# Designs tried in a protein design run: designed miniproteins, single chains, continued (2). Part 74

Each design is a single chain, and the fold is of that chain. pLDDT is the mean over its residues in the fold that is shown.

## One batch from the design tools (miniprotein)

Design m6729
Fold by ESMFold2-Fast:
Structure m6729 (fold): chain A 68 residues (1-68)
Amino acid sequence: REAVERAIREAAKALGIELTDSQVKEIADVVLENPDDYEKVVEKIKEITGLSEFQARLIARAALRALA
């Protein structure tokens, strides 16, 4: 969980995006519950954050890589 949260924060920082601690934790929970479903993680990140498809896909990729 902590490694996934860190990956999310670092990806957001690289994109110049500010995420709340609540958003980071919610995204981490989605990733942990859906480790093999990239498209579902992307859709949930968009719902939680309001970010673009491109930004959500980059964050999803970084978070899922932290599990691998």
Scores: mean pLDDT 82

Design m6730
Fold by ESMFold2-Fast:
Structure m6730 (fold): chain A 64 residues (1-64)
Amino acid sequence: MVEVQKLIRKHKLSSETVMAVWAAVMAGNDEKALAIALEAGMSEEEARELVAAFRKMIAEIEAL
C-alpha cells in the first residue's frame, strides 16, 4: 500500500494510468502492466514493484 502511493506520487501518475496498470494486473497480464508503467516514466525496478504491490493487494482482498 505505502509503496504504491509513493510511486504514484513520485511519478505523478494519472488516475487513468494507475487504473490501466491495475486492470492489466487483474487480467493476469503482467507484461502489459509493466509496459504501461515504463511508458509512464517508471524504471524497470519501480514498474516491477508496482505490479508486485498490486498483485499482493489483490491477494489480500481475496483473502478477506
Scores: mean pLDDT 78

Design m6731
Fold by ESMFold2-Fast:
Structure m6731 (fold): chain A 104 residues (1-104)
Amino acid sequence: SGIEQLAATLRSLLEQKTAEGVEEAMRLFTATLILMQERGVPLEEIDELVERAKELVKELLSPEVAEVAVKGLEEIREAIRNGASREEILKIRDKYIKEVKELM
C-alpha cells in the first residue's frame, strides 16, 4: 500500500539518526499530508498515517527528540483537521524541524 511505502521511506530517513534525515522525513511526510488533504482523502486515513509516523519516531529517535517530533505531528494533524492553509501547515513543520535540529 502507499502507506507502507511511505512508512518504509520514513524509516530509512529516521534510521540515519541525523538532523538532516529527520528534516527530510518531516518535509516528505508534511507534503504527503497536504496532498492527501487537497485530494479529499478522508481524515481517518490521514489519522492512520500520522499514527504510523508517531510510532516510527518513538521507535527510532531518542526520547527527547521523539517527544518534540510527536508534538509537531499532532499540531500538523490538528491544523489539517481545522482546514488550515498550506502556508500555516508549513510554518508548523518548519518550527518543529528547527526544535528537533537544536536537540541533535
Scores: mean pLDDT 87

Design m6732
Fold by ESMFold2-Fast:
Structure m6732 (fold): chain A 64 residues (1-64)
Amino acid sequence: SSSTRQQILRLIGEILRIIGDILDLEAQLAQETDPAQIAAIQAQIAALQAQRDALMQQLRSLPD
């Protein structure tokens, strides 16, 4: 249905944005030398990965 297709596209868009945010944080992490900032960035990456995984699971549960 049109509604399901829109929901799929929305979820894909959200997943892609989160992947982009993770890549940006990983690039920032590669340049960071402050242990406190490294820990903070790693925590943010872990939170985004969990959110990505939850959205991917939701996408897999949708009908065609």
Scores: mean pLDDT 87

Design m6733
Fold by ESMFold2-Fast:
Structure m6733 (fold): chain A 55 residues (1-55)
Amino acid sequence: SALKKAQEKKEKLRELAKEFAEEEGLDPEEFAEAIVNQEAPPELHAKFVRWLKEK
C-alpha cells in the first residue's frame, strides 16, 4: 500500500539521518526527527544530502 511504502521510506530516512549524525558527533535522535519533520538547519541538511550522494 502507499501508506506502507511511505512509512518504510520515512523509517529508512530516519536511520540514514541517525548514521550521519553519529559520524558528525550530533545527537542521532534529535537530528533524525529534525530531518523527517523538515526542521533541520539548511547547512546541515545540505551536508546530509551530499553525504547520501557519496553512498
Scores: mean pLDDT 80

Design m6734
Fold by ESMFold2-Fast:
Structure m6734 (fold): chain A 90 residues (1-90)
Amino acid sequence: MQEIEERLVALIREYAETGDEAVREEIVRLMQTVYNLPEEEARLGILGAVRELALEERLAREGPLDAAAAEALAAALREEHAALRAELAA
């Protein structure tokens, strides 16, 4: 799971920086992979963040993010993953 989560975060960051539709398609494929994993609560959190298309809407309005904004987004996603794992462990 962790490797898929890190790959998803990396692709979201790349999409934020480039606006490349091919990267967006890879995000969708990984979301489908994450959806099929047994850890449902963590998966729903990841899917929720991506499915809201907040990044896609932001890119449509503002264009690609700079490296600092893209890293902040990636960091926030890693924190969401960590928070979901902590909740599942409690």
Scores: mean pLDDT 64

Design m6735
Fold by ESMFold2-Fast:
Structure m6735 (fold): chain A 70 residues (1-70)
Amino acid sequence: SPLSITIEMFRHMADTVDRLLTLRRRLQAAREAGDSEAVARAEAEMERVLLEHKRTFERLREEYKRFEAE
């Protein structure tokens, strides 16, 4: 249902924000430590999370459109 999809979208957004905040803290700690390898890993993980977010959101958006009311 549209309501169910909307709730899933909100849960996905909340989870994505939490994951990005955690990665941002890791990136900051790595930068402060001067650990270039840890910085690169954190940046790569953030890019992966953002790509996963885009794909998931596009899927949910298309599912919502299929059930979008008149």
Scores: mean pLDDT 83

Design m6736
Fold by ESMFold2-Fast:
Structure m6736 (fold): chain A 74 residues (1-74)
Amino acid sequence: LEDGKYEEELEKYESLIAAAPNNWRAWFNLGLVLEKQGKLEEAKEAYEKAVELLERYAPDSPLLEKARKRLEEL
């Protein structure tokens, strides 16, 4: 589904990831935007990347539990 608001958010997080590929917050937020668009496979990939980065760089972050729960529900 095309929505200019989600397209702008998608571009923003893709740009952030291009500048800082280890930005787990950008990956998590990318997953949320994709999930809202109904792109569940792409959202799953984004959440998996967020989990990978969080486990490596910020294992005590509350985002890790949230990202894991999103993957479990997809």
Scores: mean pLDDT 81

Design m6737
Fold by ESMFold2-Fast:
Structure m6737 (fold): chain A 55 residues (1-55)
Amino acid sequence: SAAEEAAIFERVKAAIRYGIENRDETVVRVALAEARKHLSPEQVAELEALLEELR
């Protein structure tokens, strides 16, 4: 559902921010893997762009 996809997007976004702040690459990698399985390529690209901005 759209609500479930939005929840996954926000969860992954939070996990990326947490992983970068805490220098935990495993958290970032696992979160992006979940995003790639459940979200559109456009949403995944937005999350990958966020990761690059935070690095």
Scores: mean pLDDT 84

Design m6738
Fold by ESMFold2-Fast:
Structure m6738 (fold): chain A 62 residues (1-62)
Amino acid sequence: PTEEEVIKLLQEECGFSEKQARELVEALKQEGAVRKVAVAELKKACGEELADKIVEMVDALK
């Protein structure tokens, strides 16, 4: 997956703006509390299954 594919998925399936999607991807690349908060917001917006897939895609970009 590319970063742009993740951003598009966040906009289309989770209802984030492009700016919010880019900020969320950046937060998911970090460790600790910032990442945990980003994961929680993602699960709240699009559900656990899709959130887990998005986290895996972002982790593949590291």
Scores: mean pLDDT 81

Design m6739
Fold by ESMFold2-Fast:
Parts: structure tokens; C-alpha cells; sequence
Structure m6739 (fold): chain A 74 residues (1-74)
């Protein structure tokens, strides 16, 4: 489904952020860890939601956090 594809792509990006965080200092790695954990929680909640508006808000927040994490690992 389109929803499943969106959630899988966001989870893949979160995983890439985590892998890239290996080269960061401890303080930045802790921040990345927090971001990745929050993203995974938001994606789990989005997958379980039956409300389209709630789901889109959760996905939007996950996308915001992923962009933040991607900037940290650039």
C-alpha cells in the first residue's frame, strides 16, 4: 500500500542516519539516538492509526525529525 511504502522509506532513512552516526562524537551520537527512537515510535503510531489526519501529522513529525538527523550526519 502507499502508506506502507511511505513508512518503510522513512524507517530506511532513519536506519541510514543511525549507521552514519558511528563517525560522530558522543554528544551528536546521543542526539541521533534520541531522534531515531522518536522517529520509530512515530512510525509505529502512524501504522496503528485509523485516523488519516492523525496519521499525516505523525508522518509529518517523523519527516521533520529525519531531516534534522540527516543534517547532523552530513
Amino acid sequence: SPLSERLHELARRAGEIWLKSRELDEEKRKKVFGIVNEVMDLLDRAAASTDEAEREELIREAERLIKEGEKLVE
Scores: mean pLDDT 88

Design m6740
Fold by ESMFold2-Fast:
Structure m6740 (fold): chain A 71 residues (1-71)
Amino acid sequence: GRTTALAGLADALELASGEVRELIEEARRILQEGGDVAKARELLEKALEMARENPELAKSLENAIRELDTT
């Protein structure tokens, strides 16, 4: 659910830098404000594509995206 996704994004932010971090921060803000979940998902999928070479960050992002589908 959203709470689990938000926890995963907090962990991802510790691993992320630059543009990937900005995408995750924007998605987290949208989710915290109860905004457009589809927009947040798009930002996280973009971050995931950019973070494919960091397996730990990619796993955290994949888990967060999956948790959004359970809401």
Scores: mean pLDDT 80

Design m6741
Fold by ESMFold2-Fast:
Structure m6741 (fold): chain A 63 residues (1-63)
Amino acid sequence: TLEKIVEILTRNFDVDPEKAAELAKKTNYDPKSLVPYTVGTLNLKVEPERLLEVQAEIEKIVA
């Protein structure tokens, strides 16, 4: 659900919940687009392994 995606993004990237919801909608809830887009938008330095972990966590919710 959108609420779970927002929680994951907020917990992992310290994103404002409102911004997290906006990013999720703009990427049509696609984990492969959402996680890189969030990292890029917030100018975060995140290791590739961590990006894949967060992506996998979101994939479990949208599958």
Scores: mean pLDDT 79

Design m6742
Fold by ESMFold2-Fast:
Structure m6742 (fold): chain A 79 residues (1-79)
Amino acid sequence: MKEKLSKFDLDKFEKDNNISLTPLERQVAKLIIQGYSFNQIADKLGLSVSTVQGIFNSILDKLGLKSIEEFHDLALKYS
């Protein structure tokens, strides 16, 4: 469905938003932007779904965002 930009510039995303993501948060952010579900991310990273949800909530907190929709809207600018 409709161009999922495969090349997300995460380093620029961090710099432009004045945030610092951990290596694990960076991996979760990339996979979310690529359209993977929390279940698929948990399987890929060897984590529980609850752990992935917690990591994503930490990312939202750092960005001052409230929802996955706001995250997708912001991330689209870097794809």
Scores: mean pLDDT 77

Design m6743
Fold by ESMFold2-Fast:
Structure m6743 (fold): chain A 60 residues (1-60)
Amino acid sequence: SDAIAENIRKFAEEDPELLIALVKKDLGIEAKSGEEAVRLILEYLLKKGVISEETFKKYS
């Protein structure tokens, strides 16, 4: 789970516009920044049980 969150953070640093576009496509939410896109993806993964609350707190 930490590896997933770290990869999402790295993606946001390297290509925030693409991450924002993916969040809009997959979650139907228009993030205003790469930081918001990271938070939205991590919230979704937390709700699905893919990551722990500990991982969410570290990377959100």
Scores: mean pLDDT 82

Design m6744
Fold by ESMFold2-Fast:
Parts: sequence; structure tokens; C-alpha cells
Structure m6744 (fold): chain A 77 residues (1-77)
Amino acid sequence: MTATITIDGDVVTATVEGATDEDMKALLEGARLAGAEDAVVRKEGDTATVTVKGGTEEVAEGIAAVLERMGYEVTIK
């Protein structure tokens, strides 16, 4: 299972392959704990995309830590 996190200004986007609903809940909670103001999740098939507004490198690191804890290989770009 792999995830890619992209930081573009104040927007952090994580694309997650093979995510479950429980994984998505844990990811959203992790983002909030890292200081995310707003987070949106969209799931299409087995691919989920999480977009966080008000995110910085700290939020991206928090999201990466949650994904790694869930067993994902994470790449930050």
C-alpha cells in the first residue's frame, strides 16, 4: 500500500491506494491533531484522496506518520 503527499503552498494533498474507511478516519484525526483547519476526503474505487487546507510541512509530516503507522509506504513531494 502506497501514499503520495504533495505540498502546494498551504494545501496538503495525500493520495492513498487501498485505503479503508477506518484508515481514512485515522488520517483525518491525525491531520486535525497536526493543526489542519479543514480536511476533505474523496474515495473512488480503492483510491482515496485527502485534501487539507491550512496545511504546511508540519501537517504533511503528521499525515505521513499516521499513514506509516497504518502500514503505508509514504512519499512526500
Scores: mean pLDDT 76

Design m6745
Fold by ESMFold2-Fast:
Parts: structure tokens; sequence; C-alpha cells
Structure m6745 (fold): chain A 88 residues (1-88)
């Protein structure tokens, strides 16, 4: 995802926002999975919050916040994937 260009180019911004919204929907569906542990659900909830803040930062053309929340989201998702791999 080209955050820097997405903030200045309307078409790239719309494409980035669409992809973020799609990912939020996927994570919201994942959060409703009854097989998930409380720890897994907390990581999904955090990832959703970070994506929503990323979406707002992109909409507001705040490059610094957009980069911060993208990094936080990626770190949260990495922890979630590691948790899934290490539970069995």
Amino acid sequence: MMIEKALEDEKLREEALKKIEEEIKILEEEYNDESLSEEQKELIKKAIEELKKLKEAIKNKDLEKAKEYKKKYEETMQKYVELLANEE
C-alpha cells in the first residue's frame, strides 16, 4: 500500500480506503468466531481499532499518523498470527 501517494492522489486514496474497509470487515467477521480465545479476540479488536484510525488518518491526509497506525496494525497482526501458530 502506497500511503504517501494515497494521501495526495484522490484515486489512490479511495483505493487504499476501500482495502482498509474490506480488511476491517474480514476482522469483524473473525472476531465473531466462537472458537477464538479471549486473547485472540483482544488482538483482533485492537487491529480493528488501529485500521479505523489508519482510515481516519488517510482521510485527513495525516501522513505521520497514517504511518504510525499502519505500523501498529502490522505489529498487532503479526502477534495474532504468532499466537495462532503457537497454540498447538
Scores: mean pLDDT 79

Design m6746
Fold by ESMFold2-Fast:
Structure m6746 (fold): chain A 67 residues (1-67)
Amino acid sequence: LRALIDEVRKIAEEISKEYGLSEEEAQKVRDAAIQTAVQSYVVDGLSREEALKRAREAAIETAEKLK
């Protein structure tokens, strides 16, 4: 779980930088991505690969809504 969250955090940071988001906006992207990863992996029982994919999608969608 820690390794998954660490990977998701890095993905969210990359996306936030790519979109030129503020620290506050980047925090929202990070929170959305982590929540999606935990929901997918822990609650829904999906694979690590699927959880990462959904977390990345959530990060991008959140970034698009902010900018």
Scores: mean pLDDT 80

Design m6747
Fold by ESMFold2-Fast:
Structure m6747 (fold): chain A 96 residues (1-96)
Amino acid sequence: MTEEEIREIAERILEAQERVRRELGGAALSPEQREELIREIEEALRNQDFDMLLEMARVLTAAGDEETLEELLKLADPEQQEELERVIEGQRNSPV
C-alpha cells in the first residue's frame, strides 16, 4: 500500500469518527487534534496494529461506512480479517 492510500484511508476513518462523535453530541475536533488522530491512524495502518484496526472497524460499522470498512479489512492479515468480521457482525447484532 502506498503512503497516499494510507493517508486517504486514515482521513476517511477520521471522518467516520467525527460523524459518530457529532451524533453523540461530542465537541468538534481542533485542527491540531485532527492531525494527531490522522497520524495515529496512519501509524496503526502501517504497523497493522490489530487493536487499532479492531477499534477502527467498530467505528466504521457504527458510521455505516461500508466502503472504508472493506478497504480496512483488505489491510489485515487473513487470520485478523476473520476476527474483525466476527466483531463487525457482533457490533451490528449487539444485544440491546
Scores: mean pLDDT 74

Design m6748
Fold by ESMFold2-Fast:
Structure m6748 (fold): chain A 87 residues (1-87)
Amino acid sequence: MLEELYEKIKKLLDLLDELAKQGVSLEEAKKKLEEFAKEEDLEPVIELLRKAARGEAPEEELELLTEAIKEYILEKGSEEDRELLKK
């Protein structure tokens, strides 16, 4: 289960990065994300992200989210965000 959740988190972050690189509008990106989430059953990942933001996620799942987010920031985040992670 946890490995599948991690894979879904990565897929979601990869899609967000692709949409950002394409320069699509925020509203268009949201529509594509909603369609993709339905097709790939990413609703549980979105719910987990909301719970993590509120500090309610289980520790094991929170660790997976934190790791995926750190990797995303290192590869695709702003220069300021990447520099903070290196320190």
Scores: mean pLDDT 69

Design m6749
Fold by ESMFold2-Fast:
Structure m6749 (fold): chain A 84 residues (1-84)
Amino acid sequence: EEIEKEVYEALGLIYDYLGKQAFERGDFEEAARWYEKAADLYVKAGNLKKASEAYRNMSIAYEKAGDTEKAEELRKKADELEKK
């Protein structure tokens, strides 16, 4: 499954980039959706550090969109993934 993990990671990077572009345009809810797709793919790839980073970016996007409760939940999820 090494090839599959590499494919998941590559797709995660693409969605991460799309999330960043949406965030820079001020489309914060769209950015959060892209970061969510990236996080899922990074988890499937076994890259928990990248998954944690994606959840942090998703949290920031939701905070900018005004969803502070969801932002806090996602920040905690990112912290959990970073703790090994």
Scores: mean pLDDT 84

Design m6750
Fold by ESMFold2-Fast:
Structure m6750 (fold): chain A 59 residues (1-59)
Amino acid sequence: LDELERELAELRKKIDEVEKQLKTAIANGDFETAEKLAKELRELGHRENVVLQQIEAAR
């Protein structure tokens, strides 16, 4: 449980960081970087959902 909660916190921190980078890339017209960051966000969001389900199942 503690490991899952720590992983969730780390995922959320990474998602926030990548979102900020994505906004900057879009603002600068760096669409290649923006596309890579958008893909990373989708993968991180999927992982977050899996971890959330595991935490809920453990409670």
Scores: mean pLDDT 82

Design m6751
Fold by ESMFold2-Fast:
Structure m6751 (fold): chain A 64 residues (1-64)
Amino acid sequence: LSEELWREVDRALADIYEALGHLAEKQGKKDEAVEWYRKAAEIYEQAGDTEHAENLRKKAEELK
C-alpha cells in the first residue's frame, strides 16, 4: 500500500509540474517551461513511467 500511495503522489506531482510547464510555454517563459518539464520527467521516471519522462525531456530540449 505504501508503494502504491507514493506512486499516486508522484504521478500527481508530475502532472502538476507538467501543467506548470505548459503554462510557462503559453506565457513565453521557455526557460521556466524547460525547468518544469525536467522536474516532471524526473518524477515520472521515478514512478516507472519512462516513456512519459522521455517525451518531456525531448520537449525540454526542443525549447532550448
Scores: mean pLDDT 80

Design m6752
Fold by ESMFold2-Fast:
Structure m6752 (fold): chain A 87 residues (1-87)
Amino acid sequence: MMEKAKELSQEIEEAERLVREALEKLGVKATDSQIRSMGAAIVIAHQSSDLPVEELAEALARAAKEKGGPLSYSETIGLLKELIAKS
């Protein structure tokens, strides 16, 4: 009954939830579009590394707090690449 999200879509939704929760804990405001962008990038980074989704979400939220706002897509991808290179 009804359409079910593909496995990849479910992984993205979980990453989005983790990013949203981490940002809220740090008092950072972000739009649904910004959270979705960060969540998709986390899933790709997780598939390319041994870093767990929760650690990637916390790292992005911490960077957003340091910046004083949500990360752009380019900033998100750049940070995730650095995390993968250091792991």
Scores: mean pLDDT 77

Design m6753
Fold by ESMFold2-Fast:
Structure m6753 (fold): chain A 66 residues (1-66)
Amino acid sequence: GAMEEALRKQLEEAEGQAIRAYARGDYAAAISHLERALELAKQLGDEETAARLERGLATVRQASAA
């Protein structure tokens, strides 16, 4: 439905923002965008995407601690 399409679009935008932030070394921004993307994936019931985002978030958190 239209709401699911809007949530999916927001998820794609949040993932894109996280990738760009990570590429420039802005780990705080990357974490914030990944957390938003994860919430959107959970709202969509997309367990596969949520699991992938949780792994990505763990990776960025490790990078930010180095």
Scores: mean pLDDT 89

Design m6754
Fold by ESMFold2-Fast:
Structure m6754 (fold): chain A 90 residues (1-90)
Amino acid sequence: MEELRREAEELAEEALRVAKEGAEQAAASKDPKEAKEIINETAQRVGELMKKAIELAEKAGPEALREMRYKAAQVGVLLGDALTAVLKKE
């Protein structure tokens, strides 16, 4: 159980890192279309990582699952903010 929780946390940390890197790359892009594609690709990869993290946390127990859901929400907000910033560019 502890191993599953640790692996879930490691995947969630990787997802957050990927989300931050993707948001930074999108913000650095001078092309709104390129920035949107970066966010979309990042969101897909982050989604896969968080899905695996949640599956592991579910097996670890309800407390771990709740923790992973909070981390998933945090990542979602970060990517949503990045997408909103891109969509405001003309």
Scores: mean pLDDT 82

Design m6755
Fold by ESMFold2-Fast:
Structure m6755 (fold): chain A 61 residues (1-61)
Amino acid sequence: GPSREDLLAIAAMLARSRDVAGAEELARYLQMDEERAAFLRAVAEGDVARAVALVEAHLAR
């Protein structure tokens, strides 16, 4: 599967493009639960730092 670095790069790209549909696919792939809504919001708002931080925190669990 994709590396940690690849997943963080994808999260950053999704937030830069505000691609909420792509964010939903990534959240589904990562099996995000409570943090899913916050991640989708970060992507919708173009908050690259927050979107990346949320994926990084999820992968550290």
Scores: mean pLDDT 89

Design m6756
Fold by ESMFold2-Fast:
Structure m6756 (fold): chain A 62 residues (1-62)
Amino acid sequence: GMEALELARRALELIREGRYMEARRLLEQAVRLSSGEARELLRKAAMTMDPELVERAIELLE
């Protein structure tokens, strides 16, 4: 949904800024608001802080 997409995009910017604790909180919220493959990618991203996983999830949420 649009809310999960917005949170994922904001989390990606926070990761790029090195603000990992804040990025993790937004990714955890995005996990709760998403489903399927996007949810699994966001869940892994919340654990690893891997920006590539967030970018792939964003692609699926669009």
Scores: mean pLDDT 87

Design m6757
Fold by ESMFold2-Fast:
Structure m6757 (fold): chain A 61 residues (1-61)
Amino acid sequence: GGGRDGAAAYEAGKAGDAAAASAAGHQSFLNGIPEGGKAYEAGARGDAEAAAKYGELAFQS
């Protein structure tokens, strides 16, 4: 499932790596986790903090 990719988005976002958080969030979304799509959108606009938050929610899904 998308939980592993959600965790990766969370860790990348916490580290300030918006691009890596976006990529991981996109993979979570492709695995059917809507919160991964939010991490992808946040990371794509450079918002690492929001990408981390949505990555954590994707991990918990």
Scores: mean pLDDT 82

Design m6758
Fold by ESMFold2-Fast:
Structure m6758 (fold): chain A 75 residues (1-75)
Amino acid sequence: MEEEKRKLREEAERLEELGEEYRRKGEELLREGERAEREEGRRVGILLDAEGGVYLIRSASYYVAAENLKRRAEE
């Protein structure tokens, strides 16, 4: 039983790391989108913003999954 709780905590930590990576990537793409709108045109900026949004959604999903695993590990 305690081994299951350790695995849940380890997996939660990995998911948090993935969430951080995806959050950074999403933020980077949003900043590039802002610059591209000014320099290259609105369509390029919109595509980068959309891609950045997808990374931020994935990041949030990883954080939620990690939180759920931590809650299960405490049970």
Scores: mean pLDDT 83

Design m6759
Fold by ESMFold2-Fast:
Structure m6759 (fold): chain A 60 residues (1-60)
Amino acid sequence: SKEEIIEFFKKVAEKYGRPDLAEKLVEEINKAKNDKELTRILFVGLAEITAAWLEEKLKE
């Protein structure tokens, strides 16, 4: 469900120290009008969270 997806992303972003990215993603998810748009938002959101985490790790 949409709620399970939101919970998953909140946990992932919190684990990697970027709860702000999860909040941004939740706002975008709530604006989605159809499944195609929702899928795009989820894919981009996951990529942004992953990129932020990798950028932090590369600074070490």
Scores: mean pLDDT 78

Design m6760
Fold by ESMFold2-Fast:
Structure m6760 (fold): chain A 58 residues (1-58)
Amino acid sequence: PVLAIAVKDYEAKTPEELSLKEGEILKVLKVEGDKYLVEDKNGKRGWVPKEYLEEVPV
């Protein structure tokens, strides 16, 4: 599985996006251009700009 960490806070701008807090660990489900589809620890999914995330070792 691919994991990523939020490197800064992000506020969702659309219903399809996910809000993040710096330091949050997320599962990467899909990569599409400049966006990642991620899932948080509660199973909530949404798109986030890739510049807000950094992949972490699994």
Scores: mean pLDDT 81

Design m6761
Fold by ESMFold2-Fast:
Structure m6761 (fold): chain A 80 residues (1-80)
Amino acid sequence: HMSLDELIAEAKTLSEEEIVKWVKEELQRLINDPSLSVEEQAARLEALLRFIHEHLSPEQQKEVLPYLLEAARAIQARVA
């Protein structure tokens, strides 16, 4: 699957639906990857948040919001 840096580089060649699908899949992958430390999960979530804010439309942001909240809650639970 494409990395975030590769996705940013190719964002103009991908459909909006493909970008949204990738973001949803990456958020789910992030919280289900047992090899990632809390610090690594937090850093990747922060990078995804910046990408979502800068590159997704308000409607696309709403569509990914439930996945984003789930990821944030999962990471917070590991710190608490």
Scores: mean pLDDT 77

Design m6762
Fold by ESMFold2-Fast:
Structure m6762 (fold): chain A 64 residues (1-64)
Amino acid sequence: ATYRITSPGGTAAARVVAEEVARLVPGATYTVEGNTATITAPDTPAARELLARAAASGFTVEKL
């Protein structure tokens, strides 16, 4: 699945979340553009939990 994450806190916050997903979810890849990260990851409970935590922390999380 592919997700777009938008940070209200800027590029560094978006990159940290994308790197954490890639570290914890094998096969995940990401691209960061400004305050937005596009993450492609297997649709696993671990990936969904990490993205839900990002949303709870104020990020906008969209499934593409």
Scores: mean pLDDT 78

Design m6763
Fold by ESMFold2-Fast:
Structure m6763 (fold): chain A 78 residues (1-78)
Amino acid sequence: MVARRLEDSIRRAEETVARAEEAGDSEMAEKGRRVLELARQGAAEAAKSPGEAETIARGMEELVRRFAEEVERRLREA
């Protein structure tokens, strides 16, 4: 279900922000808060536009995945 996929994306973004904050990477934490805000806005938009919900869910999943990869790479290099 699209709603569950959007919830999972928001949860993953929240977890990624928490990891960046725990590592003391304020720059990645700030970037993550913007990604989280976009994911929440996407979920709201998907609720208003059912015809676009699949496209929005896919875009949010990709955005959150790339952000998680960037944080993981940066934490590995630190």
Scores: mean pLDDT 82

Design m6764
Fold by ESMFold2-Fast:
Structure m6764 (fold): chain A 55 residues (1-55)
Amino acid sequence: REEILARAREIFERGGDPEDVRFALAILATDGDVAGIAAFLGVSRATVSRRIRRL
């Protein structure tokens, strides 16, 4: 969880792909809560879990 938040911060600060930056912001805003990220982005929890695993 803390490692995911640290990685999200790095992605957000680094910038680049707008979708990756938005995903990083969703992780930071919800403290890494999958259900919260899904609600923030308007996607399924399965989509969020797959994206987190690929960070």
Scores: mean pLDDT 77

Design m6765
Fold by ESMFold2-Fast:
Structure m6765 (fold): chain A 51 residues (1-51)
Amino acid sequence: SMLSADQLVAAAQSLLAEGRYDEAAAYAEEALRIDPDNAAAKALLAQARAA
């Protein structure tokens, strides 16, 4: 909860690159909880769920 939406998006992107899809999805979902219209977080969540 101390992370900004942008920091959560950056973490989700890193986790996706590492193949850690469940963690990437969780970070993207938390980013969307803070900023529901965050396009990057929506894209990352879709990518993590498709993998």
Scores: mean pLDDT 84

Design m6766
Fold by ESMFold2-Fast:
Structure m6766 (fold): chain A 72 residues (1-72)
Amino acid sequence: MEEAEELLQRARELIDEAVKAYENGDFDKARELLDEASRLVERAIELGKDNFDLVVEATLLLIQVAVTRLAL
């Protein structure tokens, strides 16, 4: 089973790729990457919801996803 911290690392990478896609005008790819990142963060929260540091980190990533989607 995937570890919560690995899922958060992958989500961070996808958010970075989404921002770059958005900057290049590839809004479709940016939205797809943000959707995938959101799903990974939700899985990480499910696996480690009792871990305060993980929940904080995951929440910040979800906020980044939401803000980036609003910018699209």
Scores: mean pLDDT 78

Design m6767
Fold by ESMFold2-Fast:
Structure m6767 (fold): chain A 95 residues (1-95)
Amino acid sequence: MIEEAQEYFNKGLVLFNQGKYEEAIEEFEKALEYYEKANDKKGMADVYTKLGEIYFKQGKYEKAIEYYEKAIELDPNNVAAQVNLELAKKKLEEK
């Protein structure tokens, strides 16, 4: 299950880096299912962080905040989620 989660997560990362956000979301959602089955909270947090980054890049800051908060709830030490949460909040204040 963890190996399968990593494979889907890596596929999502490749698609994310190519700007193929819809396809990246599909692969990240599959990774999330396998991390949930494995009870891997850190893996789940990493997926939620990437989903938040996708919505942030799309200008959907409120949705990005929701995913970063989910990531921090699962892994309070997730620095990427913490930093990106503050940036997304700042973007809402600048609108």
Scores: mean pLDDT 87

